# Designed miniproteins, single chains, continued (2), part 91

Each design is a single chain, and the fold is of that chain. pLDDT is the mean over its residues in the fold that is shown.

## One batch from the design tools (miniprotein)

Design m7158
Fold by ESMFold2-Fast:
Structure m7158 (fold): chain A 82 residues (1-82)
Amino acid sequence: DVEKDIKELTKAAKEDPEKTVEQLLGQAKVLEQKAKTVDDPSLLLKAAELLRKAAEKVKQGKFEEGAKLAVEAGLLFEEALK
């Protein structure tokens, strides 16, 4: 449930923005490394870019915008695994 995931991540980012930024950037690095091991890295790289943008929004106090980008990244990662 995309809307529920956005609300939950928005709450988590408001409670601990520094931890949320660290987790988003860490996940982006994991996806960037996975992209090196696949024939078509496009979805993984796009998901990593969205996670980096999400971290930047969280740093700016734009928690809901950051949460939306992070959830969109998660959906792209799920598609990349199919």
Scores: mean pLDDT 86

Design m7159
Fold by ESMFold2-Fast:
Structure m7159 (fold): chain A 70 residues (1-70)
Amino acid sequence: LTSQGRYDDALQYYQDRLRRNPNDSRSYGHLGGILYRLGRYDDAISYYQRSLDLDPDDSSSRAALNSVQR
């Protein structure tokens, strides 16, 4: 399968992690990245924002959020 199939698997994995641990900032950041690559920019922004709400020092999610909003 193509990259999209891999993103679907990763999306499910991190969504399952958040179901068990809703304060996992890294999983929100990873979901944001996956959604951005799928072209779902509004969803990606939302997830990056949530990652930063949980971990304000997450420079990766902050940089990604700044990039996707341009």
Scores: mean pLDDT 76

Design m7160
Fold by ESMFold2-Fast:
Structure m7160 (fold): chain A 85 residues (1-85)
Amino acid sequence: SVDDKLDEFLKKIKELALKAGIPESKVEEAISFLRSLLSQLPDDLRQEIIDDYIKYFESLSEEEQIKEAKILVESTLNIIRFLRR
């Protein structure tokens, strides 16, 4: 299912963000927020976005994947801080 693909993808992002040195509590906060946001998208759009991003991400080297995961988590945390004021 789309939710299963999303969960596997977010698990990989968590592992890579931890390798980038982001604290586990912050990674989990960002992942929970991302899962909540993506779950609000229509199923067809959500599946297309997830499939396209996974393909792109898997084309990257491990070092590039770690950098991308760090950027994604840090950007998500910045959004959370903005929304919480």
Scores: mean pLDDT 82

Design m7161
Fold by ESMFold2-Fast:
Structure m7161 (fold): chain A 100 residues (1-100)
Amino acid sequence: LAALVAEAQALLDRLIALLREGVEEARKLVEEGRLEEAQQKIDETLEEAERLFRELVAVRDQILAVASPAQRAAFDAALQARMAEILALVRELAEIREEI
């Protein structure tokens, strides 16, 4: 279980870092007037984010198969907090895309 939780945390960290870097680079490209490159960066970031999210779902399913009800509740609470940040970053990328 501890190894699966560590894997899920690593995937969450990678997903958030990817989305933050995508937002920063896309905004920079828009400010420089490089709109096609900004759109490509957003598309690439969202595609990779989807892949990481699918991996996270698979790891979560493995955790839920072996965890006690209390351990499941604790994991889901921690995941929900990180998911709020992920959704905010995805929304920001969508907003940047609408600007171009």
Scores: mean pLDDT 85

Design m7162
Fold by ESMFold2-Fast:
Structure m7162 (fold): chain A 115 residues (1-115)
Amino acid sequence: DFSEFLYEISKKLVNAKSEEEKKKIIKELIDEVRKIMSEVMNEEQTNKFIEKFQKYLKDYENGKITLDELIDETSEILGIEKEVLEKLLDSEEKKLALELLALMLKALLDTIEEE
């Protein structure tokens, strides 16, 4: 279950005690996302998606993309009201899981739009 995987990755990231541990966890996330996307997209599309996802992760870390912007995009894509999504941000692990999901969805849409 990808949602369970995403929650566990988020839990690991919240509890990470070093930058090296965080990098290892992010690699685990990228590897699993690549595996999943490779089942629904060709190699070229998967590579573009992963490049976009990595870029958005860095942009989010650097404050170039805000959580509010990601919540707005996720709300629109999933058809879930923004207020419902914001209520799910009651824990650090849930917040990070939604942030990671939103960045993946943003990368996916941008990859599809360029096709």
Scores: mean pLDDT 78

Design m7163
Fold by ESMFold2-Fast:
Structure m7163 (fold): chain A 57 residues (1-57)
Amino acid sequence: AVEEGIAQVEAKAAARGLTLHRDTVAVQKIDENTILVSAIATRADGTQVVVSAEVEV
């Protein structure tokens, strides 16, 4: 579940040409069956964005 969320966040970052900072990965439980995985990624110009994915556990 967490690994699936990280994989989705990595895929989204790669699709957008972003560098994902894996050390910033945060996992938040939304409900009994859902987690939110988020991480900070950097654009080519040096600006930072948050990338997230919801995953069922």
Scores: mean pLDDT 80

Design m7164
Fold by ESMFold2-Fast:
Structure m7164 (fold): chain A 70 residues (1-70)
Amino acid sequence: IDALLEALAEQAAKAEELERATGGKVSQELRNALAQGLIDYLESILPTLSPEQAAVAKAMIARLQAEVAA
């Protein structure tokens, strides 16, 4: 399950890298929408996770919230 959360974050990072690799076609709004979607998903599954898994999810949420706020 930690691997599942990690894979989800990895997929989001790969999508961002792909957008950057296409020569700066990534808009901040598109990036923020992707981050917000991931935050919403992680928050929705948070109550079903173990304390260890929840800690990883909370760390990801905090990082993504910081990115969206910037």
Scores: mean pLDDT 71

Design m7165
Fold by ESMFold2-Fast:
Structure m7165 (fold): chain A 60 residues (1-60)
Amino acid sequence: MEELKKEALKMVEEIVKESKDIVEIYKQFNDRLFELTKKTGVGLSMEMSEEVLKAILKAV
């Protein structure tokens, strides 16, 4: 769980370097998260999703 959260936050950091549009950042994050969830079989909890959204908002 903690490792998945760290990986998700790292994805946000990488995406923000490539795009400054919050909508585009969110779309790219969802695409990468979908692939990660598909590979690991584990999705983000509601709480973790909220923290990731806060990180995206802080980064833009």
Scores: mean pLDDT 71

Design m7166
Fold by ESMFold2-Fast:
Structure m7166 (fold): chain A 78 residues (1-78)
Amino acid sequence: EIEERIKKLEEELKKAKENNDYDRISQVLTELNELYKNSDEETKEKILEMIANFFGISVDELKERIERAKKLREEKAK
């Protein structure tokens, strides 16, 4: 079940943050991004809420950061 997987990844992120394990944080965020791309709208919002809560920011702020990153990557990919 996708909800269980998201919960498990959230727990792994918290542990990695406690240990300042940036490699592990990056790996878990990559897994979450893969789930996000393959998810429906409802699940995408759930993933965004979890990530935003983990970083202590709002979902709106996270969406702004994602949009900036997309535009920057598109420019870089040219």
Scores: mean pLDDT 74

Design m7167
Fold by ESMFold2-Fast:
Structure m7167 (fold): chain A 62 residues (1-62)
Amino acid sequence: SAEEGRRLFERYLAHRYTLEGGRGPRLAGWDAAALEAALAASPLFADLTDEQRRALAEYLSQ
């Protein structure tokens, strides 16, 4: 779900984006399928289930 994706974003990515000094991550235009594949390949998300990676990719692609 989008809510689950948001929680995963806050846990894994929000801290990094804060350190970027307010550049503001652009979420629009990101391809959900490409994001899901990238998350599956990333060691940062190796402990997530397929459902959790899908939820995060869906949230980021909005």
Scores: mean pLDDT 63

Design m7168
Fold by ESMFold2-Fast:
Structure m7168 (fold): chain A 100 residues (1-100)
Amino acid sequence: SINQLTPEQKAKEREASLLHTKGMSYYRLNKYDDAIKYFDKSLSLTPNNPVTQTNLGMAYFNLGKYDQSIDYLTRSLSLDPTNQQAQNNLRRALEAKKAA
């Protein structure tokens, strides 16, 4: 729970959230390399964030980097197995890799 975080952990979480939001702004502009840069910075502060891992996987998928997409989506699902977005995108990435 975020309510159990120390002040230092809350500061890292907030900074990671701002970096993630910047990554999403680049993602929406189809600037996937820039999106990845900011998602990577976000994960450096909060490594076990399944939302950021899912968004990294999606950005790699859009660049045709299916191995990296599969890796991040698998990591996200190991933390949050019920994430339907990650499940659907992992299936798509596996199918795309098979077709390549």
Scores: mean pLDDT 89

Design m7169
Fold by ESMFold2-Fast:
Structure m7169 (fold): chain A 75 residues (1-75)
Amino acid sequence: SGLSKQQIGDIVVSAIPPGFTVTDVQYLDDSVVVTGTMTFGTSEPLLQNLRTLGFPDAKITINGDGSFTVTVPLS
């Protein structure tokens, strides 16, 4: 509550753990979407960081090609 889409994007980018590289941030009508590539690690530290920062509904997808997507829905 009270955060702008840009503030949400900045928070997600700040929560990205080692092994993950952000390549794009999209500000959609109903969500903020952060995309990138990963070379090592797992989604669990990122999920925990986002939960701690107030985004329990954030979704993380890691694809077999090494790309990842984080989606933070806007209520």
Scores: mean pLDDT 83

Design m7170
Fold by ESMFold2-Fast:
Structure m7170 (fold): chain A 84 residues (1-84)
Amino acid sequence: SLIEELEKLLKEAKTEEAKKALEEIIEQVKTIELNEEEQKKVLELAKKLRDAADNGDKKAAAEARLELEIFLGLVLIKRGVSKL
C-alpha cells in the first residue's frame, strides 16, 4: 500500500524537515483516492523529497514538495473533491 511505503520513507528519514514533509504527505494521501499510477508518482516524489531534505538540499526539497502538491491538487480536481 502507498501508506505503508510512505511510512517506510518516514522511518528512514534523517532530518526533521524530511520527517515533517512526509508526515504531511501521509495525512494528505489518506484523504485522496489514488489509482496505481498516481500512487507510483506520489511515492517517486516523496523519495525525491526525502533524499533532498536529508542531504540539506533545501531548493531540491522545496521543488519536490511543490511538484507533489501540484500533482495532488490536480488529482483532487479530477475527482471533483474540495480542498478543505
Scores: mean pLDDT 83

Design m7171
Fold by ESMFold2-Fast:
Structure m7171 (fold): chain A 77 residues (1-77)
Amino acid sequence: MERERQLRYVEEVMRRAKELYEKGERDKAIELLDEALENTDDPELQEVLRLMKKAVEEDDARSYAAAAILLIGIREE
């Protein structure tokens, strides 16, 4: 459970969740994000996933932007 491995996993999950959301497959995007939350123990990466889940559930572009910005910040460390 190296942070670098979790980071790559969350980046892939974010990409797939966005694709599912853009296709209108919200339920599948939410299921993917819930699974990712169970598989992620890094608190900052969990926050990225929670913000993305909120973005999908509430159709909230601000939560999506917040998730993307937080993920970029984590990657730059």
Scores: mean pLDDT 83

Design m7172
Fold by ESMFold2-Fast:
Structure m7172 (fold): chain A 77 residues (1-77)
Amino acid sequence: SREELIEQAARSIAGAAAQAAALGLTEVTIEVPKELFDLVVEALRRAGARLVSETETSATFRITVDGREVTIVVKAV
């Protein structure tokens, strides 16, 4: 279902952000098919990520993982 896809996207993105934080990285860029862009943005919003900027093809969020602030950039391709 759409809800299950949103939950899966949120978990995958949370994992990527946690890995970035563990590596000392401050930014992660995620490329998604344009058809999934809105779903991924919704997943990040539901996960409590703070939206910083959004265009039709890109959204930038901030999340805190293990006391580190990580910027997540989602790009539609």
Scores: mean pLDDT 82

Design m7173
Fold by ESMFold2-Fast:
Structure m7173 (fold): chain A 97 residues (1-97)
Amino acid sequence: SLEELAREVRAMLEEARRELGREAALQAAETMLLLLGLDPSLAEGLAEGDFETVLEAVRRALALGWSGDQILSAVRSSIELVRLQLESQRKRLEELA
């Protein structure tokens, strides 16, 4: 269902925020919105875990023709990209120290 898909997306973003921090979750939200062709104004609500914003983003993505699996893949890929960027930045800073 739409609500189950939105709960899954919210859970992924909440886990990313807990693991990587709010700024990383915001970057992941911005990236997934770009990949899905959605309104960037939704990014703050997604990063904060606002369920109504997540539900709206999922509803709009489905309306654009994205499948639930494609939406989940976009969220997962966006989080992974941010995680890789943070690891790259950490390693670069360690090499400069």
Scores: mean pLDDT 88

Design m7174
Fold by ESMFold2-Fast:
Structure m7174 (fold): chain A 93 residues (1-93)
Amino acid sequence: GPPAAPEVTVVEVNAEDKEEMEEAARLIVEEHKKGVAVVPVLKGDEKAREERIKAAEETLKSNKILIVEVESEEAAREIERLAREIWEEEQAK
């Protein structure tokens, strides 16, 4: 039968606070290391949230998903970029 629905955790981040953005990026890296699918989404965009959860479930086959809610698409992409830079920097050591 189909697997159970994934566990979804949501964290809201203030895009105007650079410290919160950096902490969110680090949280993304730590959860990714645990095998949790991490997805930034726009706050209040339910359709984008549902589409991203579905994509993460299909591509990553993860039982756990962390949604990082931000106030803008630019902030969402910036958090993802910061998380990737932290991840690549740690892997390069």
Scores: mean pLDDT 71

Design m7175
Fold by ESMFold2-Fast:
Structure m7175 (fold): chain A 75 residues (1-75)
Amino acid sequence: VELLIEAAERLAEEMLRKAKKYGSEEEQKRAEEEIEPLLKETKEALKTAPEPSAEEQKEIEEELKRIEELRKEEE
């Protein structure tokens, strides 16, 4: 379940980073206000979720790598 929580956290961080880099101050504030409660709810739901299988864990790791690659490509 830690991998799912980590994925959610990294996705939220990437969305906030994009808002800060490309968005207006109002867009940044809105993103923070929307993303933080959504992340909190998602983390709570994931804590009660069953542990992902080895195959599912691999897919999550690939998604995390994809997010990192997209962030790197933005530069």
Scores: mean pLDDT 71

Design m7176
Fold by ESMFold2-Fast:
Structure m7176 (fold): chain A 98 residues (1-98)
Amino acid sequence: MEEALRELARHLYRILGYPKSDEEIDAFLASLTPEQLRRLVRDYAGGLIDIAYKRGLITEEERKEFEALLGTDSPEAVERLRQKLDEIEKKILEEDKK
């Protein structure tokens, strides 16, 4: 779980184009508690969702569903968000593989 969340957050940094080194990102993510890591993923998930919508990888209905999940502090909503982000990540990787 925590390792997968860290890799997802790292991937989100790459997608969002943050000007930080991989080593700096990894060191920062390793310093976070699981709760802090989940919050970081939720914050960065908003950026990934916006990019996916602009690329036509998700519908407007799916985007609104993500926005509702981001606004909810329940553990179930966080888990659902993670699952949906995994799907978006795979779609982006499939696009990038040519």
Scores: mean pLDDT 68

Design m7177
Fold by ESMFold2-Fast:
Structure m7177 (fold): chain A 90 residues (1-90)
Amino acid sequence: MELREEAKRRVEELRRKAEEAEREGDLGSANAYRMAAIVAERLPEQVEQILQDLKDGKISKNQAILFIDGLTGLAGMTDLRERLIAELEE
């Protein structure tokens, strides 16, 4: 699935950026990248659950959009956010 591969690449990118920032003494950026990596790592499972809950009628379309917006924003994956929301609004 494209989502899992995109999230995996984002985690790898964020972990590299965290290591580089830490090496340069920028502990604030290093911590921010590490937190974003944790969100990105969990994002595929969380998005799949949101989409399944929407399909099963457990949540509304608006709730699904808000949850996806929050998760993709925290992970710094804005292009993915736009694509997933567009699919929900078709």
Scores: mean pLDDT 84

Design m7178
Fold by ESMFold2-Fast:
Structure m7178 (fold): chain A 74 residues (1-74)
Amino acid sequence: SPAERAARRDAANTVVVRIHNELEELARKTGKLSQEEVHRITAEAYGVLREKLDAGASLEEAEEEARRRALELA
């Protein structure tokens, strides 16, 4: 249903915000990431999240892979 699609999109957006906040914290803690790099890495992680969800992965599995990719790039 449209409501179920909206709920899934909102859940995915929550994951992206969580990963972005983790990267912001890492940038603050290490001083090694610029705001531009945080945004670029977040966009890459979002790409992985969408790809995994479209392939039928659970939200938990998709988040784990997206976070792994973000930390690889950081």
Scores: mean pLDDT 84

Design m7179
Fold by ESMFold2-Fast:
Structure m7179 (fold): chain A 97 residues (1-97)
Amino acid sequence: MRVKNDHPGGVLGTLEYLLSTEPKNEAAAKAREEALKEVIEQLRANPEAVAAAIRAMQAAGGKFDPEVLQKMLALARENDMTPVAAALQEVLAALNK
């Protein structure tokens, strides 16, 4: 299924959902891969805005799964989204206290 979000926070929520779910079959895996590519392109379009959204969600008391955050951090590093990786690292460091 195609996911469309114009707000960086909405894109982050979609990414979290995609990284937290396992595809049930090959067709679902392909659809998930296509959705991940769309989300990654939106994140790469303005990584500073996405980083700001991550920090804003944390400041507002947003709940994050540390395992999903680790997957997001790996994805951000793999795609050279340095500002997003920095924001995710800050959230992970706060959760380890």
Scores: mean pLDDT 71

Design m7180
Fold by ESMFold2-Fast:
Structure m7180 (fold): chain A 92 residues (1-92)
Amino acid sequence: SAAKEEELKAFEEIKALFEAGVSVREFMRFYALKANPSASDEEIEAIIKDFMEKLKKAYPDLTEEELEELVMKELKKQLEEAEKKLEEEKKK
């Protein structure tokens, strides 16, 4: 029960951020703070920079805008899958 309540709350927070039209960097910041609430702005920026550098290395032919679109598309897919699972769980 507690785990399902935490998942629902996390889902609602992620959905609100997505509906607000936040950037990939803002999503990364949100997750970094969830993992370590005491993280400094410098530590969060280092995490975001490392992630973006790894993406550029994996997809060297893509522009920064195309990389951000790719990440947002994957996040949207994961959000839709999570919403479907939560709806199925509510029926039980």
Scores: mean pLDDT 71

Design m7181
Fold by ESMFold2-Fast:
Structure m7181 (fold): chain A 110 residues (1-110)
Amino acid sequence: SELRELLGDIIDEDREGYALAKEKFKDNPEIQALMDEHLADEEAVRRLLEDPSVSDKEQAEAYIEAEERHIAKLKEAAAKEKDPELKLFLEAAAEIEEYHIELVKKALEK
């Protein structure tokens, strides 16, 4: 479905982006843990994309739930962060993930 293709593309883009962020911030264990947790959650959603018994609605709901948890953690980390570059990265990542949720919601409405 169009929704499953969109979810796959988003997960692939996030996986590449967060792998680069993990390398850039490799000396920050809190950011490493945050990125690892999100990548694991997205791999769980990707496994659901391979299951033909899981509906588009269930796929979308699983993705949105995982992303809402991640956005909350990004915003919490950003609020506590004193490094301006890392703070900006965390805030921008949260905005990108919010945009992804809106794309998924729009695809589900079609």
Scores: mean pLDDT 84

Design m7182
Fold by ESMFold2-Fast:
Structure m7182 (fold): chain A 65 residues (1-65)
Amino acid sequence: SEEEIKEEIDKVLDLFDVPEEYRDEIRKKAFEKVTEKLKKRKLTENELLLEISRAVAEAMKELFS
């Protein structure tokens, strides 16, 4: 669900110790990336968790480039 995806994004943000001021932008970008992948095909729970981690990492890279 959308709520579960957002919760997992927040867990990854905590794990990477992302500063509070960047969390809203990274959360938004990561959520958009994950939902785009979900539109293309169904993901298993493990695939979804991996894609969430990748989306957060990519969003951070784009923001801090």
Scores: mean pLDDT 82

Design m7183
Fold by ESMFold2-Fast:
Structure m7183 (fold): chain A 100 residues (1-100)
Amino acid sequence: MKKYADEAIENVETDKEKAIEAARKLLEALKEKHPDITDQDVETALKLLEYLFENNPEAAKYLIRSILALIEGRYEEAEEYVKEAEKLLEPLREKAEALV
């Protein structure tokens, strides 16, 4: 699992196809740990990560770390990584609303 998180983070800015493929493997592993997560949830999360790889790679890196932490049962760390991603997404929310 950590190898996929590291691969996704390292390739966010240089090889987006590798980053997306690594992120998919992490999300599939998360689904195996949490049976309430559907295939549709995985695809939705992957599209969000793909968007963030283009528009906010730092937020994407925190979300990838959060997914890894959830897979490993580190729930408190996962929540902190989500909070860090949310701080980076606040300026982007205003811009996204202006573009729609």
Scores: mean pLDDT 77

Design m7184
Fold by ESMFold2-Fast:
Parts: structure tokens; C-alpha cells; sequence
Structure m7184 (fold): chain A 74 residues (1-74)
């Protein structure tokens, strides 16, 4: 369950960052709507992760999510 939650959160984080960049580049409201849907999925999975994972596991996911955002937005 940890590996599945981590993999899904990282995939959704990348998808959200790409959609946000696409919205900023194009102004396409469909991209903003898709971004908001992905963010809702991230929030739901993050709540599940916070309820089920250790502090060390949460910290590792946070670090990897931050790296994805930094790589795509730099």
C-alpha cells in the first residue's frame, strides 16, 4: 500500500504541475479544470497517506513531490 500510494501521488503531482504550466502558457480554462480535478485526487490520496503511513514515509513522499515540481517549474 505504501508503494502504491507513493507511485500514485508522484504521478498525480507530475500531471498537476504539467497542467498548471499548460494553463499558464495557453490560458485554456479546460487545463485549469483538469488541474483542479487532479488536485482534488491528490488531496484525497494525501489524506489517506497521512492516516496510514509513518512520518518517515510521508517525509520521503514530500521530498519526491517537491523535486518533481522543482524540475518541471525550473
Amino acid sequence: SYEALKEELLALTRQAAELRLAFEATGDPAKLAQFNQVMAQIRALWAQAQATLSDAQIEEIEKEMAKIIEELES
Scores: mean pLDDT 86

Design m7185
Fold by ESMFold2-Fast:
Structure m7185 (fold): chain A 69 residues (1-69)
Amino acid sequence: SNFERLARENEEAARQSEEAAEELLEKARQAEAEGDLKLATRLEIQADFLRMAAEVSRWLAEELRRKAE
């Protein structure tokens, strides 16, 4: 059904956002180790926004799967 396709698309979007957030957090740790606290903070904020986006996409995917039955 179309709901199953949309659920998969949102699950994929969530995975991509989660992966991108992890990469940004790794870069933030590297920036902090190098003493670039401004860059570290910016990357952490960007990672937080990506994690929020992933959470929304995960929630939407679950709702779409319930509708697909």
Scores: mean pLDDT 89

Design m7186
Fold by ESMFold2-Fast:
Structure m7186 (fold): chain A 116 residues (1-116)
Amino acid sequence: MKIKLGVAIVADSKETLDEAVAKVRQIAEELGLKILREERISDTAAGLLVEVDSPEKAREFAKALMKLANEFEKKGKDIDIAVTRLPEDMTEEEAREALRRLAQGLIDWRKERKAK
């Protein structure tokens, strides 16, 4: 049974988001994962749908994304990444909407965190 993961990435700039998305694609390829969908929500927000064949690979992917966020922070680049498990039997419309909701939730959380 295949696992579907939604990934949301939010950054302070288009250039930082483009770099982060490219790195997430590289991590997925290195782990042998399939990217089923990419949604550009704005210049500073994106969502990806990734197919994983095991819980172990899902954990490896999540750890790699956490390391990526920490790497960007060390370089003085501000990104946040959220990962969630999504239903396996989604339509294309449902998948798009799920990714948009995940990205919007991360945007809202980030705004609240900055507002203190």
Scores: mean pLDDT 83

Design m7187
Fold by ESMFold2-Fast:
Structure m7187 (fold): chain A 67 residues (1-67)
Amino acid sequence: EEVTLEAMDRANQAAAEAFQAGLSDEEIRRRVTQALLDAGLSPETAERLADSIVRVIRNGRAAKAAA
């Protein structure tokens, strides 16, 4: 399964909107997963990509808090 730029764009938009709304990492993950599913990705691929996106957000937050 190839991840399209469209699917990633939708995932990034969902993540950005949820992050700006002040949602938890768990809720961001859920929204990103749904966006990827809506883009036609398998549940397995959507879950893995959502976990990766949330990890990047979490690591960025932790790095700023630790600095």
Scores: mean pLDDT 76

Design m7188
Fold by ESMFold2-Fast:
Structure m7188 (fold): chain A 70 residues (1-70)
Amino acid sequence: SAISEEEIEQVASLDADKAMALVVAAATGDLRLAETAAKNAGVSLSPEALAKASQEEAQRMGRAHAARAG
């Protein structure tokens, strides 16, 4: 797995804009977007790991954020 449960929980704790940027980077596999999103969010997530994330991992990140926000 490219993204750990701890990393998913880090994304879940972010504001909506930062969390969504990371989810989009993971879903699209865009390394440049992943680098920008990770830097702006201040998370320890590797941009390479984000770009290699599966669609399932990207969806899990989004659901974790939604669950925490609501």
Scores: mean pLDDT 77

Design m7189
Fold by ESMFold2-Fast:
Formats: sequence, structure tokens, C-alpha cells
Structure m7189 (fold): chain A 98 residues (1-98)
Amino acid sequence: SELEKILEQILAGNRDIEFPEDIEKKLDEIIDELKIEGASEERQKRAILFLALNYHKDYSDSEIGELVGISAATVSRIRRLLGQKYGGLAELRDYILG
């Protein structure tokens, strides 16, 4: 799937990732809701999508931070706010893909 190709690019450390228009629009809505400062919107989009698509995997905040180019503290804050605002990472995935 196109989303699996995006995941493979994130895992490879690629930072020049193009999102499908529908996914990018939903990620923009999520970023506006989270209101996180100290990381670029593009890096936040990669972190959010990676967390949502890997909701069933035990990636640490440090591992995700290294992959997308943000601090572990920022990943932790994103994860916490996503849980509070969307109910959890599985629910977030369904929101992004539905």
C-alpha cells in the first residue's frame, strides 16, 4: 500500500516524504488541534503518522524521535495529547485512514 511505502521511507530515515493529499489534510487538522511548538509541522506529521500506523508496536519515544528528527520529549508530548484528544493511537489510525 502507499502508506506502507511511506512507513518504509520513515524507517529508512528519509525526510523528503510526500503524503497523499487526503492524509496530509487530516494531519494538518491534527497538528492544529495539538498546538505543539518546537518542531516543524513536517516532522510532527511524520511522528503522528508513524505513531498511528504502528499503534500495535512498542517503539520508544527516543526511537521515533531519531527516525523523524525530533526530541523524545516532543514525541512523548505528541503521544500523550493524541491519546487525550483522539482516544488512543488505534482510534487515531482509524480517523486518519477513514
Scores: mean pLDDT 83

Design m7190
Fold by ESMFold2-Fast:
Structure m7190 (fold): chain A 76 residues (1-76)
Amino acid sequence: SHEERGLRLLALASRYGVSFETVRELAELVGTSPASLRRALPEGPVTLDREEVRELARLLREDRYDAADALLASRT
């Protein structure tokens, strides 16, 4: 669901210090609800390049949350 993907994205972003701009781009690509972005995240130090954003969005759309977590862990 949009809500579940949004919550998973916010949890991953919080865990790995992903920047809010990267989170917003990912939310748009995976079709998460505005409710999932209701609370602004502080600016984190971790930004993803375009390839990483596309791959992470693909994993989130496929509900492969463990793989999404592993991808972010490799960058932090």
Scores: mean pLDDT 72

Design m7191
Fold by ESMFold2-Fast:
Structure m7191 (fold): chain A 67 residues (1-67)
Amino acid sequence: MDEILRLLDRLTEEQRVNVILETYAQQGRKVSRSTIRSRSLREILEEMSPEERDTLLELAKEQLKYS
C-alpha cells in the first residue's frame, strides 16, 4: 500500500487516472475517468483486488520512467 501511494504521489493527476484506468482495463473492467476522479486514491486502492494492486504498482513504476 505505502509503496503504491508513494509512487502515485510522484505522478500528475492525469497520469494517476491513466494508470488506474489501464489497471482496470487489464482486468476486463470498464470504468470511466469521471468515476475514478470522484473517488479518493484510498477508496480506489481499498476496492482493488491484490492482482489489480500489483498491476497498478507495475504501471506506476513504468509511468515514472517517462515522467
Scores: mean pLDDT 78

Design m7192
Fold by ESMFold2-Fast:
Structure m7192 (fold): chain A 83 residues (1-83)
Amino acid sequence: VEELKQEALKLIDELREAVEAGDYEKARKILGELQKTLLKLAFEGVISIKEANELSAKMQRAIDHKDVEEALKTLDKLEELIK
C-alpha cells in the first residue's frame, strides 16, 4: 500500500512536469500509468474509486484542451486524495 502511494505521487510529479513542459503526448502516457495505480489504491480501500474516476476524467479533459491551469489544479486534488 505505501509503495503504491509512493508510485502514485511520483507519477503525479512526472505528469506535472510533462504538463508544464507542454509535452501532452508524454502527459497522456503518464496519466494512463497513474490511472492504473489509482485503481490499485482504490481496490486496497485507500482512496474512493468514484473520486479517482472523477479526477482522472478531469485530468484527461484538461490535457485534451491543453489547459495547464486546470491540469495543475486537478493534480493538486489527486495528490490530496492520496495523502
Scores: mean pLDDT 85

